# Designs tried in a protein design run: designed miniproteins, single chains, continued (5). Part 2

Each design is a single chain, and the fold is of that chain. pLDDT is the mean over its residues in the fold that is shown.

## One batch from the design tools (miniprotein)

Design m16038
Fold by ESMFold2-Fast:
Structure m16038 (fold): chain A 59 residues (1-59)
Amino acid sequence: DAELVKLANEIGKLLREALKKGKISEEEADEFERRAVRAYLEGDLEGLRELKKEVEKKL
């Protein structure tokens, strides 16, 4: 699923940037990563979109 893969990759990039810039803790990054993996495995496209928005707000 191209859209799921795209969103998962975008979330991963945003999480790495937020962590590198000190905008989130390692614990927060782990929580976001677990949520992203679950949504991806469940095919939850809307969940991934909402998660991406949450991570973007941290930047």
Scores: mean pLDDT 84

Design m16040
Fold by ESMFold2-Fast:
Structure m16040 (fold): chain A 98 residues (1-98)
Amino acid sequence: SAVERARERLAADPERRAVVLLVAGEILLVAALNEPDEKEAKANAEAAVRLFEEAAPDLSPEEIERAIRALERAARESPFEEVREILEEAARRLREYL
C-alpha cells in the first residue's frame, strides 16, 4: 500500500520521519485549539506533545525552534489552564535539545 511504502521510506530516513511527526504535531495543536471540549482538547495537546518529543532527537535546531514556537503560541491561545500547562512544560523540555 501507499502507507506501507511511506512507512518504509520514513524508517530509512529518521530526519524525514521527524519532519512528518513535527507537521502531524502542529495539526494536532490546531485541533486542540479548535476543540470546545476540555478533555478532547487535552487529548489532542498530549498527542501533539508526544509526536514532538518522538521527533526531537532527529530534528534540526531550526525545526526544534519551530516546534517550541508552535507550542508557545498554542499555550497562549488555549482557553484551558491544564492544556496551557501541558504545552508550556513541553516547550521547556524541547529547549533541552537546543
Scores: mean pLDDT 86

Design m16041
Fold by ESMFold2-Fast:
Structure m16041 (fold): chain A 59 residues (1-59)
Amino acid sequence: MDKSQLLEELKELEEEVRKNQLSLTVDEADEITLKILSAKEAIEKGDLEKAKELLESLK
């Protein structure tokens, strides 16, 4: 995957999480948010493999 594709998937995932936020516990929401932030950082650093792995773990 290229960087643009991963950023698009990340945006879609953020929208999905926001849509389902009310059904998540505080701990679950915090864990998901932390993984999303980690995926963003990995994309910015050019670690696309790690970003893909983090995004797949959220599905």
Scores: mean pLDDT 75

Design m16042
Fold by ESMFold2-Fast:
Structure m16042 (fold): chain A 77 residues (1-77)
Amino acid sequence: MVTDEEVNAGMAAILTGVGKLMYEKGKLEEAAEMYERAIALDPRDARALANLAEVYEKMGDLEKAEEYRRRAEEAAA
């Protein structure tokens, strides 16, 4: 038996993996979209939050990079 939360966490993990592949290929906007979708399903996924912060930093959006980095630290605590 799988809860809705467990299903969402599983889909979030897949989206995070796809986002990482997009990031490694230099597809920063697509990577951000995948990580944002992962966070929508699992708002406390510290890894997805940290990866999204890196994407925004590489895109030059330092304000959003700092926001998501802080959220990742809070989620990891």
Scores: mean pLDDT 80

Design m16043
Fold by ESMFold2-Fast:
Structure m16043 (fold): chain A 95 residues (1-95)
Amino acid sequence: SSAREEEARRHVRLAEEHIEQAERALAAGDDAAAARHLREALDHAAEAARLGDLRGAVEVARRVHELALQLKDAREGTQLAMRALALIVEAELAE
């Protein structure tokens, strides 16, 4: 339990680092780098949810949703936003 909780928290921290990199990439106009970092953040959020940190996963997914809508590539932004919303719904249903 404790080791699983620590692993979940590590995934949330890694997701938050990727969100910070995505925000910097968006500010620099690097859409491709921003999208890559948002995908990595969602992968870490999904793993955190699997390990039981549903709240941390939802908080990350909400931030990814907001940033994905800022992507110039509307298709990629929509796909990432939809993936983030799916994670939020799945996490809420898991409670």
Scores: mean pLDDT 90

Design m16044
Fold by ESMFold2-Fast:
Formats: structure tokens, sequence, C-alpha cells
Structure m16044 (fold): chain A 59 residues (1-59)
């Protein structure tokens, strides 16, 4: 049950490290479309705290 939370955290880490492709793949594994995953990855790079909060609330 904690797998989704762990994947979101890993995606945030990857984006912070500049690994946008990896962050995108992780988000797509959660069921997001390629376009949605890309937008979230961009958000994570600019404001990881806000992106994480949004992902947690929207699920």
Amino acid sequence: MQEKAALIAEAGRAAAEGNLEEAKRLLMSLGYSEEEAQRYVELMSKDPERAEMELYFEL
C-alpha cells in the first residue's frame, strides 16, 4: 500500500537530480499519461514540495 507514496518520493528525487526521464517513467507507472507525467516532472523540478503535495491530494 505504501508503494505509490514511495514512487512519488522517488520521482521527486529523480527530478531534483535532473533525471527527468526517470521521474516521468515512475509517474507513468502510477497510471498517469505521458503528458500528465511530463507536466508533473516539470513541476517537481521547479517546486518539488508543491508537486508532492498536489500528487498526494489528487492521487
Scores: mean pLDDT 74

Design m16045
Fold by ESMFold2-Fast:
Structure m16045 (fold): chain A 70 residues (1-70)
Amino acid sequence: ISVSSSLDDPRVREAERTLVEAIERLARDPADPEAKRAVAEAVAVLAEAGVTDVSVSQEAEDVVRASPRE
């Protein structure tokens, strides 16, 4: 599992923290555009660094896409 690489790269570590915080913000306010953007940016950084895409991106994307959009 490529998760161990995140402990060595401060960029990836920050992205992981940003992702978790943004998901929590979206859970509280699904219409928060800053939180939605933070999730997308964090997921992109994690994917670029080779972190497991399926578990991280899918969870974040499910939260973002579940947000009410007309």
Scores: mean pLDDT 64

Design m16046
Fold by ESMFold2-Fast:
Structure m16046 (fold): chain A 83 residues (1-83)
Amino acid sequence: MEEVAELLRELAELVAAGAPERVIVSKATAAQLMVVAAKIEGADEEVLEEVLRLIREAMRAFEAGDRERAAELLRRAAELAAA
């Protein structure tokens, strides 16, 4: 899941830097699809579900205008995906 971790780290940096919503939503969607693909390939389902939960929570924080919280949650998701 290193590619997912790298994408989530990039996404966290983009959120913190004030990147446009379309870029953030597009990359968040790509990350979620990659996690689903990893689940199909037999990766640890409990870890994958927690990564998805963190991404969804981060996107809710972003929609609420809390970019700092969103970036923090995305960094946590990246750390979990890298483990």
Scores: mean pLDDT 83

Design m16047
Fold by ESMFold2-Fast:
Structure m16047 (fold): chain A 62 residues (1-62)
Amino acid sequence: KLEELKEKAVKLLKELGKYEEAEELKEEYEEGLAGVKNGRLTEEQLLSVAENALKAAEEEKK
């Protein structure tokens, strides 16, 4: 689920010590939800953002 992907990415960023990136991701996610609700973004676009954030965090963990 979208929220689970966001939480996983935030947790991983915090484990890597990237607290600023984790907070920025939370803010982007909240803005993304508002964008979906008002029609500026699609749910698919928000899902892609969350998936890319998780992928980037996992790459940093290596």
Scores: mean pLDDT 75

Design m16048
Fold by ESMFold2-Fast:
Structure m16048 (fold): chain A 109 residues (1-109)
Amino acid sequence: SLKEELDRVVEKAEREIRNLQADAEKTLSPEQAEAVRELADFAIGSLRALAKMALEGADPETLRRAGRTAIVHLRERGKALGVPDDVLNRIIEIAEKGFDEIVRVVEKA
């Protein structure tokens, strides 16, 4: 089903983001580790929100625009929180891939 395919996309992206978070926490200060956790939670929330929009019948172009807006917000939030640039860029790459996969699932439905 569409829901099962979208759930798999989100679960995969969440796993990749959580693995990145766990790895980053090994070398970061407690304050930076907390910033990464907050950004990771926001990124996962954004992926879930886009998947929900897809399930509710949003068209591919609406989803692409929402994904682009989410990436802008992720970048701005990551910088405001003080997330290191390398970690921020990796979280953004995972989120962008997840958003693209959500759009692809809808286009094939």
Scores: mean pLDDT 91

Design m16049
Fold by ESMFold2-Fast:
Structure m16049 (fold): chain A 74 residues (1-74)
Amino acid sequence: LEERIKTLEEALETLKTQSREEAIEKLEEMLKKEKDPLLKSVLEAVIQFVRDGAVEAAIQLVEREIEELKKLLE
């Protein structure tokens, strides 16, 4: 669970700090290394939103997933 949050926080930082092309490249690398099916699905959706130019939607999706996972730790 903590690793899921860490991966999503890394994706969020990537979306906020990197250029679109660099963000896609880094997110694709994260997706390739990911073994968790839930995280794979989230990363795939995020990459699709970024490719479609919907970066704000991608950020909101990741933030929502982080919040829900943090609730499960409590």
Scores: mean pLDDT 80

Design m16050
Fold by ESMFold2-Fast:
Structure m16050 (fold): chain A 87 residues (1-87)
Amino acid sequence: SATDQQVAAIQAQADKVFTEYIIELNLDKELKASKEDILYTHDLHMKKLDELKQQALALNTPEGQRVAEQIDEMKAEMERLTAAAIA
């Protein structure tokens, strides 16, 4: 269905944002980026995940709710990884 395609697209976009965050964080660590730069990378990707979460919730489906919950798990992992990187 069109809704199933929308759910799959949002999930794929969220997976891509999380993967891009991991790549950028690892590059920042390798280049010994400043705490400010690491936090900037974090904020950009958190904002993208928040927008995708709102899109998933707007579908008003159990599948959309599940994707929103997966995005919350990604956000929690990003918070943990960023905190470790700036410690």
Scores: mean pLDDT 91

Design m16051
Fold by ESMFold2-Fast:
Formats: C-alpha cells, structure tokens, sequence
Structure m16051 (fold): chain A 85 residues (1-85)
C-alpha cells in the first residue's frame, strides 16, 4: 500500500514537471526528450520507490538542461542519465 502510494506520487510529480515544461513553451524537440526521460520514471516506479526517486532526480537534471540549453545538450543529458540507471 505505502510502496504503491510512493510510486503513484513519483508518477504524478513527473507528470507535473512535464506539464509545466509544455506550459512554459519548450520546443517540441525538447518536449520529446523530456517525455523519453519521463518514461524512465514510469518504468522505475514499477520496480520500487527508490528506483522511482532516482529516475525523478535524473528527469529533473534533464529538465534543467532542456530549459536553459540546446536540444543537443538536453539529448546528451538524457543519454548520460540512461547510462546511470
């Protein structure tokens, strides 16, 4: 029950962050990168709360780069995050 609630909360937090990026007018290419990062959060949430939190931290890192950097820098950040999982 508690494990399920923590996973659901992690999924909601990821959805909220992605929604904020779309609302703030990030380019479609950057949104695609963030959606790929968010899929990692969804897969991690199926495994454990700890994995979900790790994936959320990586998603946030990719989000920061996507917000301030180029699409190429955001893609590099995503690939680095995938290598850490």
Amino acid sequence: SEVEKVREQAERDGEGALGNAKRNGLSPEKIDILEEAYRLVLEAAKRSPEEAQRALDLFHRVGVVAGSGTPEEARKALEEAKAEL
Scores: mean pLDDT 78

Design m16052
Fold by ESMFold2-Fast:
Structure m16052 (fold): chain A 59 residues (1-59)
Amino acid sequence: GLADAQRAIENAKKYLAEGKAAAALTAASEALRLGDQGHATPEQREEAKRLAEEAKKAS
């Protein structure tokens, strides 16, 4: 649900702050997957896309 998407987004932010780019990308990708299933808001999807791109650049 939306809470799962939010948790995945928060995990991605935490992992990026810790320098764990691969873990951050996995968490951001999970949030995007939930969005594809209709379990994320458009705002959550946009944030997850941004986090995924940041994680890719850090890798």
Scores: mean pLDDT 82

Design m16053
Fold by ESMFold2-Fast:
Structure m16053 (fold): chain A 80 residues (1-80)
Amino acid sequence: VDKKIVIGLNEAAASELERLYQETGNLHYLLELAKTYEFLGNLYEEEGNYEEAINAYEKAAAIYEELYRKTGNLEYLKKA
């Protein structure tokens, strides 16, 4: 599997999930967005793109904090 293609597809997925969340307010899209950024962080790290990996992990953490604020669920806080 070409990792650059997988990274590009996940970057596109993150953009689409952000749009869907903005349109619907559905926390499912926000959760999937956080997971997508975590996965992107892992992919960037494996490619040696540490700055991009850190940025992706920070975005995921910020989204998990938002999920915690909206739900009160401590499992989201633990992932932040």
Scores: mean pLDDT 82

Design m16054
Fold by ESMFold2-Fast:
Structure m16054 (fold): chain A 64 residues (1-64)
Amino acid sequence: ADPVEVLTSLPGVGPALAQALVDHFGSLEAVLRATDEELLAVPGIGEETANRLVPQLLQLREKV
């Protein structure tokens, strides 16, 4: 599956954010394993967005 397409299935994740995550971490697996601190290092991600993403990425990781 396309990593960007998988990430855009998450609520509040658009194509630009999904691409930024893949570009920063290098792979879908790395994105799914990212910590709050690592997500905050991504340009355009603030604390509110990171706090929303962490539980969603954990749920997605369990389905894959």
Scores: mean pLDDT 79

Design m16055
Fold by ESMFold2-Fast:
Structure m16055 (fold): chain A 83 residues (1-83)
Amino acid sequence: TEALREEAERERARGREAEAAGDYLSAAEHYFRAGMLYLKAGDYESAKESFRRAARALGKATGDEELAREMERYYLEQIDKLS
């Protein structure tokens, strides 16, 4: 439980570092991994925030804002279903 949360925090930090460097594809990957780890830890709010950041980074990496919004909606809806 706590180990999953600590791993999620490390992935989130790597995502922020990649984002600051302009490596949006790498940032999207790290934020997505953080979201999955928070989800497994039962931290739904941190999972949602991580998936929002992943979607935003993916949109910047690809230029596909519609794909980014669809990804965000999908993951947030799946998490809301678990509440």
Scores: mean pLDDT 85

Design m16056
Fold by ESMFold2-Fast:
Structure m16056 (fold): chain A 71 residues (1-71)
Amino acid sequence: SKKEEAIKLLEQARDAVRAGDYETAINLLEEAKKLGVLDEKAVDGTIEALRQGNRVAALLGIDELIEKLKS
């Protein structure tokens, strides 16, 4: 399902953030956004946090997106 695909992309984005690979994380978040199952403003805020180098805000944003899909 698109929801399961989005969770997988978000988990991969989280791993990329933890590895310091913000470019890969942003690309994975953009791919997850295209699936149309996520809050686009929350995705955009998470991407902006990564562009600003705010690792903590980015990880919190990804975790919130995953939790919303699981509930």
Scores: mean pLDDT 90

Design m16057
Fold by ESMFold2-Fast:
Structure m16057 (fold): chain A 71 residues (1-71)
Amino acid sequence: DSLERALAEARRLIEEGRRALEVEGDRERAVRLLSEAIRLLREILERTPARPELLELLREAEAALREARES
Protein backbone atom coordinates (compact mmCIF):
# COMPACT_ATOMS: atom_id res chain seq x y z
CA ASP A 1 0.00 0.00 0.00
CA SER A 2 1.01 3.66 -0.10
CA LEU A 3 2.17 3.65 3.54
CA GLU A 4 4.52 0.69 2.99
CA ARG A 5 5.87 2.35 -0.16
CA ALA A 6 6.52 5.56 1.78
CA LEU A 7 8.30 3.56 4.51
CA ALA A 8 10.42 1.79 1.89
CA GLU A 9 11.32 5.15 0.35
CA ALA A 10 12.27 6.57 3.77
CA ARG A 11 14.51 3.54 4.44
CA ARG A 12 16.12 3.95 1.00
CA LEU A 13 16.78 7.65 1.64
CA ILE A 14 18.39 6.87 5.01
CA GLU A 15 20.60 4.19 3.41
CA GLU A 16 21.62 6.48 0.54
CA GLY A 17 22.19 9.38 2.93
CA ARG A 18 24.43 7.31 5.19
CA ARG A 19 26.35 6.04 2.16
CA ALA A 20 26.80 9.60 0.89
CA LEU A 21 28.20 10.63 4.29
CA GLU A 22 30.26 7.54 5.23
CA VAL A 23 31.50 6.29 1.84
CA GLU A 24 31.37 9.26 -0.54
CA GLY A 25 32.11 12.05 1.97
CA ASP A 26 29.37 14.09 0.29
CA ARG A 27 27.93 16.01 3.22
CA GLU A 28 25.60 18.16 1.10
CA ARG A 29 24.04 15.10 -0.53
CA ALA A 30 23.75 13.36 2.85
CA VAL A 31 21.93 16.36 4.37
CA ARG A 32 19.48 16.50 1.43
CA LEU A 33 18.70 12.77 1.51
CA LEU A 34 18.38 12.52 5.30
CA SER A 35 16.24 15.66 5.50
CA GLU A 36 13.87 14.15 2.91
CA ALA A 37 13.71 10.89 4.90
CA ILE A 38 12.81 12.82 8.08
CA ARG A 39 10.14 14.76 6.17
CA LEU A 40 8.56 11.53 4.89
CA LEU A 41 8.68 9.85 8.31
CA ARG A 42 7.03 12.86 9.97
CA GLU A 43 4.28 12.83 7.33
CA ILE A 44 3.70 9.12 8.04
CA LEU A 45 3.53 9.80 11.80
CA GLU A 46 0.80 12.41 11.20
CA ARG A 47 -1.39 9.77 9.51
CA THR A 48 -0.60 6.61 11.50
CA PRO A 49 -0.11 5.53 15.12
CA ALA A 50 3.46 5.90 16.36
CA ARG A 51 4.97 2.43 15.84
CA PRO A 52 8.37 1.48 17.35
CA GLU A 53 9.85 0.88 13.88
CA LEU A 54 8.78 4.36 12.72
CA LEU A 55 10.26 6.01 15.80
CA GLU A 56 13.51 4.03 15.39
CA LEU A 57 13.81 5.07 11.72
CA LEU A 58 13.19 8.70 12.66
CA ARG A 59 15.86 8.56 15.39
CA GLU A 60 18.31 6.91 12.98
CA ALA A 61 17.70 9.57 10.33
CA GLU A 62 17.98 12.41 12.85
CA ALA A 63 21.24 11.01 14.28
CA ALA A 64 22.72 10.62 10.79
CA LEU A 65 21.65 14.16 9.85
CA ARG A 66 23.34 15.51 12.99
CA GLU A 67 26.56 13.70 11.97
CA ALA A 68 26.33 15.12 8.44
CA ARG A 69 25.84 18.66 9.74
CA GLU A 70 28.64 18.46 12.33
CA SER A 71 31.27 16.84 10.13
Scores: mean pLDDT 82

Design m16058
Fold by ESMFold2-Fast:
Structure m16058 (fold): chain A 68 residues (1-68)
Amino acid sequence: LDDKTIEEQAKNALELLKTLSEEEIRERLSLVGASEELINEIIEAIKNGDYEKALELIKEFIKKLSKK
C-alpha cells in the first residue's frame, strides 16, 4: 500500500471509530486482528481527543497488515 492509500484508509477508520462506543471499537478492531494493547491505545487517544495519535496508531496497524 502507498502512503496516500494508508492515510485515506486511516482517516476513514478514525471517523468511523469516533462514532462507535468503546465496546464496538474493541469488537471491530479485534475482528481485523488488532492486539488488545493497540485497541486500548487507540481508545484512550480518541477519549483524550488526541486524534493525531489515534490516526498514527491506525496507520501503523494498516502498514503491519500490508506486510502479513
Scores: mean pLDDT 80

Design m16059
Fold by ESMFold2-Fast:
Formats: C-alpha cells, structure tokens, sequence
Structure m16059 (fold): chain A 69 residues (1-69)
C-alpha cells in the first residue's frame, strides 16, 4: 500500500466516519503536508485533527461527546 492509497482510504474514512466535508478533509491533509511530517506523524496528525473537527461541528460538539461516553 502506497502513501497515496493510504491517503485515499483516510479521506473516505474521514468523510464517512466523522461526517466531514471533502473541503474539510482536504484542508486537514494539506495542513499535515505543509508541516512536512513523516508518514506516521501525518497519520497521527490527521486522526487527531479529524476528531477535533468532528467535535467542533455545531451538531457534533455535544452529540459526539455524549456518544463517546
């Protein structure tokens, strides 16, 4: 599996599992790439950023927190 295949799978998972828009996912990926992180660091960054973005949504902030409990 190449990094591009991993990135494609991560995009699909972030859109489906966190309910993020393609624009939000693209911004998270671009921000991670802009930091020149290693592949492992980039994946950890995307995971944390996706969780924060999902919680920060107007409907997701309270709902996601309640479901996580």
Amino acid sequence: MTIEEEADAVRAAMEAEYGLTREQVAKLIADGMKEDLSDEEALEFLDHAARVAAISRPGGLQGARELAR
Scores: mean pLDDT 59

Design m16060
Fold by ESMFold2-Fast:
Structure m16060 (fold): chain A 58 residues (1-58)
Amino acid sequence: MTEADLRQLRRLAEEAGASEEVLRLIEEAERALAAGDEARASALGRRAGELLVKEVGK
């Protein structure tokens, strides 16, 4: 998970009108990346993406 991946995910979530939960997970992933915790950022980003797909797939 890179900073560019998280920026793209955030953009997609905002365009889709995603829940606050999805946006919170993306924010936590961004903070983890800023702290150098790539593993945590990847896990949080993946969860946000999975939740976004479920919300958009209604």
Scores: mean pLDDT 80

Design m16061
Fold by ESMFold2-Fast:
Parts: sequence; structure tokens; C-alpha cells
Structure m16061 (fold): chain A 68 residues (1-68)
Amino acid sequence: KSELHQELLRVIGEILRLIGEIFDLEQELKVEKDEKRKEELEKKKKELEERLRELKEKLRELEEKLKE
């Protein structure tokens, strides 16, 4: 199987890892009472959500290349 298949698996793995990190941050946000820490966690969550969006776009690109 091609290098493209290995890249696809790597991107999927990174997406799953980021989903897990976002989930953990959401759980932490639910119990956090300090407003400063809430702001830091919300900022980190937004950064991870942006990275997830970029990886999902890359995944679509790789899926299209696999159809070629």
C-alpha cells in the first residue's frame, strides 16, 4: 500500500488525539471555578478546534488523492 495510505492513518490518528484533548478540556471546564483558568482553557480549546478543522481539511484532500 502507498505512502498516501500511511499519511491518511497518521492524520486520522492526530484527529482522534485532538478530539480526546478537546473532550478532556470540556470536562475540565465543567468543574473549573477560577475565571482566569476558564479563560486559559477556553483559549486552548479554540486553538485545538482550529487545528482539528485544519486536519479534517487535510483528511479530505488525502481521501480525494486516494480516489485518483
Scores: mean pLDDT 82

Design m16062
Fold by ESMFold2-Fast:
Structure m16062 (fold): chain A 102 residues (1-102)
Amino acid sequence: DPEKEERLKKTRERALENIPSLIELLKDVKEVSLEEALKKMKEAKEKNDQAALTEAVSSLILNALKGKLTPEQIKEAIEALKELNFPQEIIDFFELLLEEKK
């Protein structure tokens, strides 16, 4: 869907332009499977490991940009971002992706 792809591209460009922290997070992210990223996010939450949770969330952002996240997984990512007090612009990006999946 060209319209959906264009909207996702604009959302990505806005997030990368307006959130320097997102650029930094994505720059060094190594691609892991979606399942592994979600597992690491849950483990990091349980251990209150902010660095590990940031890495796991960065992997989720990368998977989200590739269109690999389900609505349920996007909701789980939003909850993690809110719990860690990530910038509102990153949360807004995931909320927009959730709307695109409807």
Scores: mean pLDDT 68

Design m16063
Fold by ESMFold2-Fast:
Structure m16063 (fold): chain A 97 residues (1-97)
Amino acid sequence: SLLEKGKELFEQGKYDEAIEEYEKAIEEDPNNAEAWNNLGEVYLHMGKLEEAIEAYEKAIEIDPNYAKAWENLGYVYESLGYDEKAKEYFEKAKKIE
């Protein structure tokens, strides 16, 4: 699948190619929360924090119970020094589990 291909490329450090596969998955299904979350993870590894936040926010808009997307938002805000905001997102993720 496009998601599996994107994951393999991401694991190989082929970030631009991973983005292409996830963008194709989103084009086929714009409500694929996993594709949005995975796209955010690639952007995060590239240091593109604004793009990562936008992708993760899209994932939680589609699926508010997507614990991984809430956790990933927590990591981004923690890296930006917004510790209280990060804590709120981590607590949200924990409550979904």
Scores: mean pLDDT 88

Design m16064
Fold by ESMFold2-Fast:
Structure m16064 (fold): chain A 60 residues (1-60)
Amino acid sequence: MKYVGKDAKEVAKELASKGYFVKIVPADADLEKLIEAYKNLPRAVIILYEDGVVKKVIEL
């Protein structure tokens, strides 16, 4: 995955600069609830991190 292993703050800044609505959450967050909250936003992205590093990126 393109962003996995990178600094979560740097990835968030890059995606926000491209017009994405970015939500950064810990890797153990309630993903289903977050997807439901943000799925209707244009170009929404959820970044899951652990120890400041990206574990997963979900484009909505």
Scores: mean pLDDT 79

Design m16065
Fold by ESMFold2-Fast:
Structure m16065 (fold): chain A 63 residues (1-63)
Amino acid sequence: SEEERLLTAALLIGRKEAEKLLGPVKSVEVERVDENTYRVTATTEKGTLVFEYTREEIEELVG
């Protein structure tokens, strides 16, 4: 589904960004917080990062 595709894309984008900032990611979670916003929570040994992406931003990043 489109929803599953967007959730998966957001999760992968957030994981990649967290790895660039703090190194290896231990866990990552994604949730839809409203109609057009997705929140990714990535946990590393050095701490937790939270990213928020709009549907439009996700679509632009994945093509």
Scores: mean pLDDT 85

Design m16066
Fold by ESMFold2-Fast:
Structure m16066 (fold): chain A 66 residues (1-66)
Amino acid sequence: SAEAEAYYNKGVELANQKKYEEAIEYFKKALEIDPSYRDALTYLEIVLHELGKEEERRKVREEIAK
């Protein structure tokens, strides 16, 4: 989906600026449109790790493993 990809790209841009909380919001928006969006799931896991949100990161890893 072009819309999911646009949200993902905005999340990546924000993460590059170290605006991790804002990046998470955009990755979640991408995943609302495409729950199987592997790139968004992978990057969300990385950003959650940077913020020390290990419990949320574990849940995302379980989703990736499916």
Scores: mean pLDDT 83

Design m16068
Fold by ESMFold2-Fast:
Structure m16068 (fold): chain A 66 residues (1-66)
Amino acid sequence: MEKNKEDALERIVGLLKNNESDEKIAEEIKLALDLGATPEEIIEYIKKEGLEDKLERLKKILEKIL
């Protein structure tokens, strides 16, 4: 089954909502980037989902990956 960028973004949202480990979130972010998502696109998607208080955590994970 072909994985798409949007599905990966939705999984990142789910992991953040469930307070999953930074390691699990980082793995899903790496997959989203591999599927053609940009860091900016990931940040904007999280903002749209109402997870603005998770943005600092997301940015720190992105900084460690990039």
Scores: mean pLDDT 80

Design m16069
Fold by ESMFold2-Fast:
Structure m16069 (fold): chain A 70 residues (1-70)
Amino acid sequence: IEPILEAYKKILKEGKKVSEEAWKKAAELAEQGKYEEAAKVLLDGAEGPMTPEQREKLEGAIEGLEDALK
C-alpha cells in the first residue's frame, strides 16, 4: 500500500484533482494487491485544480492508509 500512499501525498502536494474514474480503477487494482498499478492510475488520473471536497477526500484516504500501516 506504500506506493498508493506516496501517490496520494504527491497529488495532494501538487494540488491536483483525481478523477472519479481514476479513484474507482485504483481501488479495484488495490483490492487485487496491484498497488504499483493502482498508484500509477492515480498519478496518471491527476488533473486540474483541486477542490475543497477533493482535498478532504484525499486527506481522508491518506489518513486511512497511514492508520492501516500502524
Scores: mean pLDDT 76

Design m16070
Fold by ESMFold2-Fast:
Structure m16070 (fold): chain A 67 residues (1-67)
Amino acid sequence: MLTPTEQRVLDAIAEITGETSEGATVEEIAERTGLSRSTVSRALRRLIEKGLVKRVKGGRYVATGEA
């Protein structure tokens, strides 16, 4: 089950990826969600462990199963 914080991070990644086509950085996610970088990093680790997010080149993250 996703926490509300993990869900917000996942939604922000999807929104940013829709704008850039390349995924979202920790900075971009923090800015979009209003969360701290440490909170975003913790949520990203959990989402990667669950297979819902993966890291791509340039330090960006994408949601799996988008589209």
Scores: mean pLDDT 80

Design m16071
Fold by ESMFold2-Fast:
Structure m16071 (fold): chain A 68 residues (1-68)
Amino acid sequence: AANSPAGQAEIAIALALIAIALARLFGDPAAVVDAAEALLAAAEAAYAAGDYDAAIAAAQAAAQTALA
């Protein structure tokens, strides 16, 4: 369920993916997209390791980077 730590991390990662997709769609600089993708990769790695707090933090950073 979305109210679990894992569910919250999944939502944060999904929002980061949407933010990166929008950045690509609107033609943001490649450096911004690359930085956001690196943060998303860190979020996915943390999620796979069961570190949901780190996954949420990295996913939020990815979304903020993509939307800046």
Scores: mean pLDDT 83

Design m16072
Fold by ESMFold2-Fast:
Structure m16072 (fold): chain A 76 residues (1-76)
Amino acid sequence: SPAEEHLAAAEAAEAAGDWRAAGEHYALAGANYAVAGDLARAAEAFARAAEAYEKAGDHELAAAFRALAEELRALA
């Protein structure tokens, strides 16, 4: 699925130390899970996007994705 493809790409970027690319791919995985109605997996992917953006130094995107993950977790 597109979500699983983005998750794999995010994990590869993470292993390479490319935290910005990892954040982008985790965010895309989360969006695809959310569209599919899998709110629990969407929340997990957005939480991982937040961690990746934090490590990339993008504190604003990290906070936004963390908030989104918390909201979706409450709905799951």
Scores: mean pLDDT 89

Design m16073
Fold by ESMFold2-Fast:
Structure m16073 (fold): chain A 83 residues (1-83)
Amino acid sequence: MSEEAKKKLAEGSLYADKGKLEEAKKKYEEAIKLSPEDALAYLNLGNVYAQMGKVEEAVAYFRKAVELDPDSLAARTALEELS
């Protein structure tokens, strides 16, 4: 993953911690554009959608995170809890 993509992930996490879900979403989407195979970006975006009450979108992103990293316990657990 590029340094710019890592920075976008960090900025997204900071916004999510502050409850600024729309800003967090934008930063994670920017991270995915820079690194479209980064499972962590999809996991974090799924978490934002789940917090926004958008369960179907959250499930789709968690499935993508599991597809990219099948060993991710966090992504698997999130998917199981919402499905």
Scores: mean pLDDT 84

Design m16074
Fold by ESMFold2-Fast:
Structure m16074 (fold): chain A 58 residues (1-58)
Amino acid sequence: MKIKILPGIEAEIEGKKITIYINGEKVAEVEVEKPTEESAREAARKFLEENPELALKL
């Protein structure tokens, strides 16, 4: 299941794994106990907070 988080940012949920994509490129994978749309949005937010340079791509 692939969901749009923000323009250019998507997350894919498979089993307990959430994969984060920026402009179609896979940038991170996170394993969570309850993989929901909310947990995917939170994982993407934390990734962008840790990698702000990627969030500034216009």
Scores: mean pLDDT 74

Design m16075
Fold by ESMFold2-Fast:
Structure m16075 (fold): chain A 64 residues (1-64)
Amino acid sequence: MVKVQKLIKYYNLTTEQVRELFRAVLNGDYERAREIARKAGLTDEQADELVEALKEMFEKVEKM
């Protein structure tokens, strides 16, 4: 969770962009999540890092 919060602040994502990213990842639509990150100004590598961090966060919540 802390890693995702740091990435959001580091890439200066808006609340709306964060909401759209979370929705895409929760739906398993990782391509859409990457597209949203790229539109926010992230590189392909940064988009992949953010999507993987979100996947890890949701996997951890699912196991709780």
Scores: mean pLDDT 74

